Designed miniproteins, single chains, continued (3). Designs and how they scored, part 74

Each design is a single chain, and the fold is of that chain. pLDDT is the mean over its residues in the fold that is shown.

## One batch from the design tools (miniprotein)

Design m10567
Fold by ESMFold2-Fast:
Structure m10567 (fold): chain A 62 residues (1-62)
Amino acid sequence: SLDEDVARLEELIRQMKASDDVAEVRKLLTEMQEIQHRHPSPEIARLLDEGVAVYQAKLAAA
């Protein structure tokens, strides 16, 4: 469901923010992209944009 996918994406974003391993953050972002591919919605797209921003920040900090 949308609510379950949103909750999963929010958890993935929390895990990305908590990780200092860029490879792990990239893997989590890939899972988010797979959810977007299976369930395209504006809400999921906004969460994916947040995930991309977290990944870019982690790359800049590495």
Scores: mean pLDDT 86

Design m10568
Fold by ESMFold2-Fast:
Structure m10568 (fold): chain A 86 residues (1-86)
Amino acid sequence: SAAQRAKTLAALDRLIAEHEDVDPELAEVARLIRDRLLEGAKLVANEEELPEEEREELEREVRRFLEEHREQVEAIRERMAALAAE
């Protein structure tokens, strides 16, 4: 949902702010995740429906990104869960 997306973006922004000076690599991966979520939101807001082939390629690119940055993604996931528990 839009509300859940807004909460996720706020948590990512907080994570970036808290880690940009301590763990710049983690902060950079969090920025990349945030930017991808914002692009997805723009597509939905503009009522743009990607062709099935482009959607499958985007899903493949997202999977590749998650695999390449698995350690940072797991660290971000754990830190976001901790923030959500506050």
Scores: mean pLDDT 72

Design m10569
Fold by ESMFold2-Fast:
Structure m10569 (fold): chain A 69 residues (1-69)
Amino acid sequence: HQEALRQAVERLRSLSPREQAAASEVDELEAENGRVSPEEIRAIAERYGLSPSAVTRAYRLLEEANALL
């Protein structure tokens, strides 16, 4: 458990500041609305100059770290 958490946190830290910011925005939307649509992910990706897949990957890493806490 602790080793998996450490790896997840290190992967999060390897993300660019833009990827981290985009992942946090997705997390905030899910916390407020209970879900995030693919269209919302695309809009966030466009704002940060990222691909939708990059935003999805960054958010997945954030979710993994949070699930292990």
Scores: mean pLDDT 78

Design m10570
Fold by ESMFold2-Fast:
Structure m10570 (fold): chain A 73 residues (1-73)
Amino acid sequence: SLEQEIAKLETLILLYRTMKGSSETLIEHLERNRATVDPATLAALIAAERADREALERRIEELEEELRRLKEK
């Protein structure tokens, strides 16, 4: 049913938003702990995590657009 499809998309959006939040928290933790990791390794880890965060953001936008289309149907 339409209601079940909406519920599934809302759950997926929540899961991806949670993953994005965890990624943002990790970036903040790495930046606060700069003195415990060599600068090159820290920069590489932060860059990789930021790339993952951007990918999650794009996926969230795609799911939100799909949800919007279903609600208009």
Scores: mean pLDDT 81

Design m10571
Fold by ESMFold2-Fast:
Structure m10571 (fold): chain A 64 residues (1-64)
Amino acid sequence: SAAAERAERERLDREIRELERYAEENLDPKQRFEVELDLGVVDVARAVDLDLARRRIEELKKRF
């Protein structure tokens, strides 16, 4: 449903910002750059393919 898609986009936005903050506070510059690239892909996917965005962010979380 449209409501479910909107809720997932909002959750993904929140999770992206949380991981970006975590990376800024806890990771070295190289690791931070790699996370920023992956989060950029998730953010773009969030607009067009929610399933892809969810899979990509869950994969990224497993690297921590």
Scores: mean pLDDT 86

Design m10572
Fold by ESMFold2-Fast:
Formats: structure tokens, sequence, C-alpha cells
Structure m10572 (fold): chain A 67 residues (1-67)
């Protein structure tokens, strides 16, 4: 199910899919952002990106549940 959710996110935003996948693999938020190629200057920006990744995951999960 995680792979299917990540495929849906990747169609919308590949950077968020990469970020979320890295987090699932145990990367820190900073490592996950670097892996996704996202540059941030503040902790608030990092938190917003991480929150967006989780929000996209939640939406993709709901879409799969409607199937």
Amino acid sequence: MEEEILEIIDKVNPELATLYRALLEGATPEEALEKAGIKVETKLERDIWVAMAYMHYSVAKLELEKK
C-alpha cells in the first residue's frame, strides 16, 4: 500500500514523494529534504515541507480507500 500511495504522490509532486519515501526509510527531516533536492533556510520551512508530505500521503490514502 505504501508503494501505491507513493506512486500517486509522485504523479502530483515527485519531490514530495521522494521526501516521504526517505522519511519512511528512517531518514531525518533534513536528510529527506536534501535527498528530495529541497533547500530550506529555517526550521519552520522544514516543518511545512514535512507537513505537506504527510498531507499528500493522507489524501492519496483516501483516494486508494475509495477504490
Scores: mean pLDDT 77

Design m10573
Fold by ESMFold2-Fast:
Structure m10573 (fold): chain A 70 residues (1-70)
Amino acid sequence: SALEALRRAAEVARREGAAGAATGAWHAYQYLSQGDVEAARKSVEGALAAARAEGAEEATRMLQEALDAL
């Protein structure tokens, strides 16, 4: 599920040292868990940009998968 993908992306981003990606993924998880798909989408887009800037390759792939699932 997109929720599981976002939780995993946040954990992987922390492991990769990508603080911006981890924070964005966690916010997206919170929004999606509350049913706010549009806020979740925007947070995933921001997290994805942060992951790319931070060089977090695994988090980037997982965030793209989550975005595609929304």
Scores: mean pLDDT 85

Design m10574
Fold by ESMFold2-Fast:
Structure m10574 (fold): chain A 75 residues (1-75)
Amino acid sequence: SEEELIERLEELFRQMKALLASEPSPENIAQLNELVAEIQKIIAEAVKKNLEKALKYAEELDREYRELLLAYKAR
């Protein structure tokens, strides 16, 4: 359901925040890349199923964390 996708996005976002609070390492960067890939899969599913609420929420998370992820990886 759309509500289940939003709940999953919230969990992925929580995990991403925890990793971004840690020191940069190859392992942490790999985990961040996996979280980003999972978020992208949810966005693709939301697009395919025309789930506007989940899609908007996922796009907001992507915008908020894209710049932070790039800065983190550059360290």
Scores: mean pLDDT 79

Design m10575
Fold by ESMFold2-Fast:
Structure m10575 (fold): chain A 75 residues (1-75)
Amino acid sequence: SSETEAYQKELEKLYEELKRLVDEKAPLGKINEIVSRLTQVYLKAVQKGVLTDEMLKLYNESLELYVKELERARA
């Protein structure tokens, strides 16, 4: 559906933005904001019943990247 496509595209854009912020060593506040937005989009997709396996994978990869960055910031 067009709604499924819209959520997929938004998650992809946010994931690319997260990768860029991590590569640029952006402040944790900006990284936290993008992860929060990713989580909100993910939860809306779940609530509407439009979550795909591709969306779930993208969200999980985003969380893995975020956890690794938090570990680096603590070192």
Scores: mean pLDDT 87

Design m10576
Fold by ESMFold2-Fast:
Structure m10576 (fold): chain A 78 residues (1-78)
Amino acid sequence: MEEVEKLKEEGERLEKEAEEAEKKGDLQTAIRLYEQAARKYEEAARKAWSLGDEETAQELFEKASRLLKKAKELEEKL
């Protein structure tokens, strides 16, 4: 589970960076970072699924979907 945790931590870091960019009004950077965070959560979800942890995989897929939706909403403001 170390790899899943590492990917999740990378996603959380990127999500925080996206939130900071959004607060500064740098919407283009925020969009990119939210998309990167979503990709890390998707990678973590796939790894969790391959290890039989369906619950963790589902939670991580939901996080990824939420961040992708956030990125899309920010694109509409550009």
Scores: mean pLDDT 86

Design m10577
Fold by ESMFold2-Fast:
Structure m10577 (fold): chain A 105 residues (1-105)
Amino acid sequence: AEEALLELVTRRTLETLEEIERRIREEGRALDAEERTQLHGALVTRAWFRQQGRTAHADAIAAAIERVKDALRDPEERARIDAWEARADALVAEAAAAGKRPSVA
């Protein structure tokens, strides 16, 4: 993947997470269905960047996800996000393993 594309994806993901955090803080509510879908997308993007060794991009997205979790008032909803993150990490790892081919030594 081109570096410019990775930076664009990271920036857009961060903008989405910042908007979610802003709305949650202003409205004092749980995530809605659209925001849950967007958060799932961010979790998969973070996991994929980590799998590809793009740690700076992954860390930036992880920090933004933590800010969304901090904005949420319900500890059980925060725990659900942790579970979603673990599932996203597993999904990306499985997909990467399925797409890997042994290098001819």
Scores: mean pLDDT 81

Design m10578
Fold by ESMFold2-Fast:
Structure m10578 (fold): chain A 74 residues (1-74)
Amino acid sequence: AAPLEEDEIARALAEALGVPEELVRLLFRAVRGDEAALAEVQRLLGDPSFDVADAARLLGEAADRLVAARAAAE
């Protein structure tokens, strides 16, 4: 995907989660198997047990909330 599309999605999900956009971008990379991105998320959260499944779950919940918010706004 183009970087601009990921930036727009990252911004929307960051707003929905109440976290920095950079954290969402790291979560995207972690779910794609980027071990360095996963390690950076673990460091930022102070949780060395945080894994790819946790990253995928958080992104999924944020996406569901964003979809619900958009439906309610229409």
Scores: mean pLDDT 74

Design m10579
Fold by ESMFold2-Fast:
Structure m10579 (fold): chain A 98 residues (1-98)
Amino acid sequence: GLQEALENLELVEKALRALAEKNFEEAARLMSELEGVPEEEAREAIEEAKEKAPEVLADPSASENTKLMARTIYEGDKEAAEKLIEKMRELIEKALKE
């Protein structure tokens, strides 16, 4: 439910900040906890995202959120991570008011 999404937001915030700091081991651990997948699977997903990030950043058709994620993981852009966190928080808060 939406309440579970709010509880998971704290883990997402920590994971995005870890990605921006290039602390991929901590990010994989947090994603493993959030998604209920093995830590090695989370590490593989992060590695694939890192490899694809330059292509995403060069793609003019990529969404703003996709580019913010690519900046977070590839460039260590802390402002991009914080913008993603704010957007996610706003979506959850709007859903709770309905």
Scores: mean pLDDT 80

Design m10580
Fold by ESMFold2-Fast:
Structure m10580 (fold): chain A 78 residues (1-78)
Amino acid sequence: AQSARMQQIRDDIIAQARAIIDRYGVPEGVTRDQFINGLTAFLNDQIANNNIDAMIAIQQLLQAGASPDDIRAFIASI
């Protein structure tokens, strides 16, 4: 099902986001929990709107070595 696929992508993105925080640190002015909660809320909104393209774009950014700041900038651009 589309929703189950999107939930799996969300869970994978969150796991990778935790890994990049461990590598790069959190963006200035936010906590780890604020970053992860903000990302989770964004991804849940994409699932609610059946918008998989933004989730795939984030997954590709993470695979390309994007930092937490890069992910925040991308989310802010949408």
Scores: mean pLDDT 84

Design m10581
Fold by ESMFold2-Fast:
Structure m10581 (fold): chain A 82 residues (1-82)
Amino acid sequence: MKLEIEAEAASDTTIRAVVRLVAENLEEAERALEEAVEAIRRFAASLGKRLVAIRGVAVEGEASEEAESFDFTLTLEARVEA
């Protein structure tokens, strides 16, 4: 499993995150997504804010269990508040 996360404060109430994950199976992909959510939550906390909601803005990539390949780039928008 490989996970790359780029998170930025887009506004006082919004964090934009780009998450790229590469997993060999569904369990690893689910774990990577959970880790990405926790990273966004920690980033919000570092700004003195609480994570309220996360929504997907864009998804790029592919999943094939036969090829043992899950390679996704997710653009997420997180709503935060003080």
Scores: mean pLDDT 78

Design m10582
Fold by ESMFold2-Fast:
Structure m10582 (fold): chain A 92 residues (1-92)
Amino acid sequence: MKAKLELTVTTDPSAVLEVRLKRPDDPELQEAVGRILEILAKYAEEKGLYFSGRIEVDSPEAARKVAEELEKRMPEFKPGDKLTIEAEAPEP
């Protein structure tokens, strides 16, 4: 099971993110995605950097790994950058 982010960094506050959850009513998947969105929102507020693209999550564990990797890489991003972050986790 995996989580994947495909994002383009922009200065346009109208940038749109598509979120796809394998189980949209799963509170653990909602919480894990919420953490990713919170990281992106923090950078929008602090740096004026917005993100367009998609977030696909089928595992809360993989999503947590993606969130950690995203947070580590964020200080290096500039407008026009395209990034892909993907993580896998074993199925319980």
Scores: mean pLDDT 79

Design m10583
Fold by ESMFold2-Fast:
Structure m10583 (fold): chain A 58 residues (1-58)
Amino acid sequence: AAADRLADALIAYNEGDFAAAAAGYGAVLADAAFVATLPAPVREDLRARLAEARARAS
């Protein structure tokens, strides 16, 4: 589920696993139905976290 994937991505990001975080955030943001339930600032934050995770993943 998208919510479970978001939780896993947050854990990965906090643990410094940016590759796993990038994959998780990307998958969450690809779920249009789930993304539509989120407030706009949360969607913007997730996009920023995805970009940061991708930049840090080598």
Scores: mean pLDDT 81

Design m10584
Fold by ESMFold2-Fast:
Structure m10584 (fold): chain A 92 residues (1-92)
Amino acid sequence: LSENEKKFLKAVELAEERLPGLLALVDAGRIDEAVAEIKRIVEEVEKEESKFVAEVLATLLTSELVRHLNSQGRAEEARALERAVEEYLASL
């Protein structure tokens, strides 16, 4: 595996570890807290791994949460979460 492929796989591993907690927040209707937790995870992972791993991880987590919300008919919440994370990542 290339270095970039190894970093991508690390982001996938971290996404699998972090996703259950974020799904619990989303299922509780705590969308703002889910966004805050994603931001916290991104800052932590950027320090411990790399900016690349953190950005890939944020994308994977956001995509899964958006898919989950859309599957429940919660399209407006999905859009709000995606927008908030995209605006945060653009500010980095």
Scores: mean pLDDT 87

Design m10585
Fold by ESMFold2-Fast:
Structure m10585 (fold): chain A 80 residues (1-80)
Amino acid sequence: LEEAARELARVAREELGVEASVEDALRAAEALIRAAKEFGVEETRRKVEESLAAARAAGLPERLVEAARRLAEAALREAE
């Protein structure tokens, strides 16, 4: 989880030039874990896939979308 959060923060800084923190990425992962426990892992995974598809369609860099997918997958594993 922490490694995926560090990777997402790094890729966001490199691809978007924004100041992205590991702490913010971990808070996003924590929110996904809470959503998976509240609504179910499968429902949360479906919404994550929809969000990633929308981000790709909006023109976000593929590396950023892939880093976000890895963080989401790690968070969903923690919720199991």
Scores: mean pLDDT 79

Design m10586
Fold by ESMFold2-Fast:
Structure m10586 (fold): chain A 78 residues (1-78)
Amino acid sequence: MSFLVNDPEIRAALEGGEEAAEKYFENETKGITDPEVLKELEKRYKKAVEEKDYSLLGELTLEMAVEELREAVERVFK
């Protein structure tokens, strides 16, 4: 389900060019250390940026936040 398709930060990432898009991905994924997860997210993110799919980018942003939180929780719980 789509959330904020007109989010100004997502719009800036898509319309700011490749550098802005890469910076956005790095900021959203900096808490994720699993290289396989990062590679899968990067592939889907690049496709969303190339297709200018604001809905998919919004979904990916939430998925990145959830993965970062999941890794943090896994690290803290015994």
Scores: mean pLDDT 71

Design m10587
Fold by ESMFold2-Fast:
Structure m10587 (fold): chain A 66 residues (1-66)
Amino acid sequence: MERVVKKIAELTGLSREQAEEIARVVEKAGDQAFSTEEIKKLAEELGVSPEQVRKAIMVAKLGLAE
């Protein structure tokens, strides 16, 4: 988790706290895809763009798959 959180923050420009929230949500979801509505809701809650959330989810899924 720690390594994944750092990668998310580094590659997306999210804060550590925002990256931790994305990593936690992705870990709970496992291999399931996120809906467009879920991505928009996360972006609104974190105060970032939906594109940043989508990128963060991809980074988290790649890191957690190892």
Scores: mean pLDDT 77

Design m10588
Fold by ESMFold2-Fast:
Structure m10588 (fold): chain A 73 residues (1-73)
Amino acid sequence: GAEEAKEAAEEAVRFAKKGKELLEKGKITEGVGYLIRAIGEAYQAGLLAKKGEASEEGKKALEEAQKLLGGKA
């Protein structure tokens, strides 16, 4: 796999977890900021997945981050 795929997947996981933690604490602006970054990193990993360069962590991070952002109200 590409180095970019691994780094993007790892950053997506880190930012998604951080964003969720901040949202749970009511830090909406900071939490959403981290989730947006997580989506960006996961999107990069997802683009590499279309080329057959996917990690399971990247796929899980994309799903988790999208669900967290979609659940905001």
Scores: mean pLDDT 69

Design m10589
Fold by ESMFold2-Fast:
Structure m10589 (fold): chain A 80 residues (1-80)
Amino acid sequence: MIHELSPLEQAVLLELGRHGPMTEEEIAERLGYSRETVRKAIDRLVEKGLVEKVVDENGETIYRLTPEGAALAAEILARN
């Protein structure tokens, strides 16, 4: 099921839910994991339709929650 996330996938989803759109580097720094580890989790969340990859106005690649991802993050945060 799309709601069954690894602990790291859940952590990435919740960071985006708490702090808004971020780069891969910002997510990795906030969670204390390597960029490679975080990228794999981000890729899985994008595959599941919970996170989307966007290029911002400065040409930076950022990641943000989809409407489905935002709803799931809000549900998980309400339980914590």
Scores: mean pLDDT 81

Design m10590
Fold by ESMFold2-Fast:
Structure m10590 (fold): chain A 64 residues (1-64)
Amino acid sequence: TVDELTEKVKADKAFSQALLDQFGNDKNKIAEAIVQAHEKSVGKELPQDTKDQIRKEVMQRLNA
């Protein structure tokens, strides 16, 4: 299953830059915000391994 928010971070540099600007360049806060957005979309807390994978992908993209 493709995660739309994670894919936007991967594919859209302007979207990633806007998040960095909004969160004062705090990449950890951006990663947590994306995890929380996914949990809200699903209506439940995600498994720890899923949260770790989302954080990893977001952090990797923001560092590219």
Scores: mean pLDDT 70

Design m10591
Fold by ESMFold2-Fast:
Structure m10591 (fold): chain A 81 residues (1-81)
Amino acid sequence: SLFERFLQTEGGKEVEKKIEEYKREIEENPSEEKLKEALEEIDGYLELALRVSPPEVHEALREYFEGAKAELERIYKEKTE
């Protein structure tokens, strides 16, 4: 799929790697500031991805990035409870 091809690009791989790094940082040292920073960075990645991608993948991109944000928020809540 075009979405899977996005994840296989250098840009897609860097974004995925950065999201995994944020998950690890929040798991090790949960802080509200780090969570907010991560969510803002993900919003920036989504905006860039939408700008350079064909309209057919925009829905999948939004789902992916919103899912990543929701996962980070879930990890933060689990570690702060």
Scores: mean pLDDT 79

Design m10592
Fold by ESMFold2-Fast:
Structure m10592 (fold): chain A 105 residues (1-105)
Amino acid sequence: SKLDQAIEQLAELNNKGMKDINNAKTPEELKQKIQQLLDEFKKQVDKLNAIKKEASPKEQRRMDVIIDSQLSMWKMYLWELKKAGKISEEEYEEFMRKIDEIEKS
């Protein structure tokens, strides 16, 4: 189904994107890659929310589970980057605000 494809695309986006972020060679490149991936993640969540309007209750539950899982993965990932000193406290707070924006959408 279109929903199953969208769910798989969301998970693949973040898994591949986080691996790409981990290959960043400079702090500037790291920040740019995080911002780009968060923007794409928001677009995919917006796409899923549009599909949700016509989805069955079972499909809506599957979508909610994957979105919640991906948000939790992002929160953990950003915390680990901060703990490792790869991003500043200010950058961490800014990225977490973007995660909160996506979660509320």
Scores: mean pLDDT 86

Design m10593
Fold by ESMFold2-Fast:
Structure m10593 (fold): chain A 69 residues (1-69)
Amino acid sequence: DAGRSGEAGAAAGRAGDAAGAATGAWQSHKLSNKPEAEAAAREAIQAAARGDAEAAFTGHLKSGEYGAA
């Protein structure tokens, strides 16, 4: 719920967002089979696994960009 701001809530939200981003990156890589997209997707998954929401989101963006190229 977005009614209150809190570091724990924000971190949990970002972690969930990162997990979604990692999943999206992996799916994009599976569709395109590009090595660059795969590398970015793997980085996003690893970042999400260690709780690094920002790195996971960045990896997702790179995976999508490489997949589109």
Scores: mean pLDDT 63

Design m10594
Fold by ESMFold2-Fast:
Order: C-alpha cells, then sequence, then structure tokens
Structure m10594 (fold): chain A 63 residues (1-63)
C-alpha cells in the first residue's frame, strides 16, 4: 500500500541519517525490507532512533 511504502521510506531515512555503523544499518535495512505493516516499519524507525540516541549519549559521557 502507499501508506506502507511511505512508512518504509521514512524509516529508511531514519536509518540512513543515524550515526550507527554501516553493518548495523544494513541489518536494519534488511529488517525494514521484510516489514509487512506500517506498525512494523514505525517500530524499526523507533528502535533505530533509540539505539542511535544511546550511542550518542555514550560518546558524550566518554563510554
Amino acid sequence: SAALEAAKAAARAVIDASTLPEEVKAEYRARLDAATSVAEANAIALEVGVEDGMELIKKAVGL
């Protein structure tokens, strides 16, 4: 559906904009390609955002 394709495109943009290593991004892209619902695509985008945020916090506090 158009809604699913839009959700996947938005989630892909979140993955691509993240500071995560390319190998991790590739795993998220593969999971996103397998997603069959808007909810799944949105959940992947949220997971990427949380992981990217945690890595940025670790860098900020010297971990």
Scores: mean pLDDT 85

Design m10595
Fold by ESMFold2-Fast:
Structure m10595 (fold): chain A 83 residues (1-83)
Amino acid sequence: LREELRRQIDRLVTLAMRATRDPEVRQLAMQLSTHFQNGDLEGTEEQLKRLTRLVAERGDPESVEEIERLAQEVLELIDQLKS
C-alpha cells in the first residue's frame, strides 16, 4: 500500500511538471513529495489539492485529466492508510 502510494505520487509529480513549466507547480510538487517523505498524510492531501487545482487552471487539458485521475487514486490510497 505505501509503496503503491509512493509510485502514484511519483507519477503524479512527473506528469504535473510536464503539464506546465510553471515554477509554482514545481514548488507544490516538491512540497507534496516532502510531506509524504515525512509521513505527513494530512499535509500530503492539502498539497495534492493545491497542485491539482493549479494544474487544472494552467495545464494542458489532456494532462489535466490524467493528473486528476491519479490525484483521486492517491487520495483513495491515503484514506486506506488512515483506516
Scores: mean pLDDT 79

Design m10596
Fold by ESMFold2-Fast:
Structure m10596 (fold): chain A 91 residues (1-91)
Amino acid sequence: KTELMEKTLLLGGAVEGARLAREIGAEALEKEIEEAEKAFEEDRDSLSPEQQRTARLSLEGGRKGIEIAKEGEEALEKVEKEAKEVKEKLE
């Protein structure tokens, strides 16, 4: 179940990241992710293992979303389908 939850968070972040990159541009989203990564690294040792895991998955999802947006519509459709399948397995 932990594996499915992590995959759900990662794929959900990737779908949201890809949509946001298409809306505001990949460069703008890259800057936001870099700022978030820096903040995470500065506070990493003060975060619980669960908070660290969630933060890492969110950042990975965002970066994956940027790559998906650069690949185009077919890549976005594929990740949306994967996200739905994983979500249905959890429900």
Scores: mean pLDDT 76

Design m10597
Fold by ESMFold2-Fast:
Structure m10597 (fold): chain A 93 residues (1-93)
Amino acid sequence: MLKELEEHINRGVELLAEVVRKEDTEEVRADLEAILAPGAEGLALEEANELTPEKIRELLKESLRKGLEFAEKVGLEEAKKHFEEALKLLEKL
């Protein structure tokens, strides 16, 4: 289950990264920054020793939802499916 979650997240992010490399626009950069923002919050919480398993799940869920929104917006159906599966797997944890 955890490996499947990681594989779906990694594949979804990889597909989004390909779009960013080909279409370097301000809008695409803003959408990518929104996906990465929960990760930056996680790093700050880790430094403060406030990063809990519950907070990790919350931050991952937020990043995955933002990734899903971006994939839908740019028409990446494969990336969208990977983020949808990742969200389903995360709910089982």
Scores: mean pLDDT 73

Design m10598
Fold by ESMFold2-Fast:
Structure m10598 (fold): chain A 65 residues (1-65)
Amino acid sequence: SRKQAVTESAIKLEAIEAGVKATVTERDGELHVELELVDEEKYRAAVERISAILAAAGYKPLVEE
């Protein structure tokens, strides 16, 4: 969907800016985001920003390592 494509692109851009690798998977109308832990501080910042992107788009903030 357009909503999914836009949200996924925003998540990937945020991950690049934070210096982390993100994998986005769609399950049951929700987007699940998995982040590669390379640096604890960068990981925490990325989790907060990506969770905000998901919430703003109307998804549950499903972000994990």
Scores: mean pLDDT 79

Design m10599
Fold by ESMFold2-Fast:
Structure m10599 (fold): chain A 62 residues (1-62)
Amino acid sequence: VQISGTIVDGELMLVTRDGNTGVGRPPQTQEELDLAQEQLKKKELDNLLGFLLNLLLSALLS
């Protein structure tokens, strides 16, 4: 299942691609919501880890 998140009017909207129709839709099941939240958190953590890793590397390797 392909899940993506976007911000509309300052509110987070999660969209899941429907395999049969091929159109995006908001998550409707608990499992889809959990997957969408996990993907968003992973992206957020990746960005934070990248920032922290850059800071650490700059301090250690400089």
Scores: mean pLDDT 60

Design m10600
Fold by ESMFold2-Fast:
Structure m10600 (fold): chain A 91 residues (1-91)
Amino acid sequence: GSPNQVVVVKTTTVTATKDGTVFTFTGTGTYEREDATLTVTLTVEAGGAVTSVTVSPQVIRRVNGRTEGRQTATVTSKAGTVTFTETFTAT
């Protein structure tokens, strides 16, 4: 990173159940303070067959001296559709 960069890593895991199928969503975000850069990786696991995964573009903004990122993943499977939304904050 550039000199004086501060990196914050946040990982979030969310579990949802649809018609007896368990879905696990894992998001990991890395932030850089000086350039407001946010890198997010979303991982989706489902106990059933997954037919599609759609991930929204990252939304990065600076609010009250903090860098905030948001991303949404929608997973479709035989058990139905599950939406996961990840929000990250760094100061």
Scores: mean pLDDT 53

Design m10601
Fold by ESMFold2-Fast:
Structure m10601 (fold): chain A 70 residues (1-70)
Amino acid sequence: ATLTITFPDGTVAELEVPADASEDELLRAIVAALEARGLTPLAVEVEETADSVTFTVRTEEGTATAVLHR
């Protein structure tokens, strides 16, 4: 499955993740992608529906959003 991350600067990255990946595995991938860009996660909010998981991550430079469709 594809995890789509929109960074605070509007840049979009797509990461391949297992379709059955846990929220913890997804969050780890998101944090790694943010840290690779020099961004520090300050707060994380997770919203899960039957068909998707959305992560809203606050950083010192603004908000990043990551979405996985199940």
Scores: mean pLDDT 82

Design m10602
Fold by ESMFold2-Fast:
Structure m10602 (fold): chain A 77 residues (1-77)
Amino acid sequence: SVGEKALERARGLLAQMEAAAPADAERLKALLARFREQLKRLEEAVKAGDEEKVKELIEELDRLSEELAAAYRESLA
């Protein structure tokens, strides 16, 4: 399903970002925590079969992934 594929992608991205995160990057750490929270909500929506909620949460995770990418670049600068 779309939700299951989104969960797999999001879990992979989270693992990659966590492995690459600098120890002192408080902003990145906060964004990673928000990403984990939204990922949990997506897991619950997929389990409930709520297709509209799944779409909304995928869009929110996509926005957070863009913020994470920007914060990661800032942490390396």
Scores: mean pLDDT 79

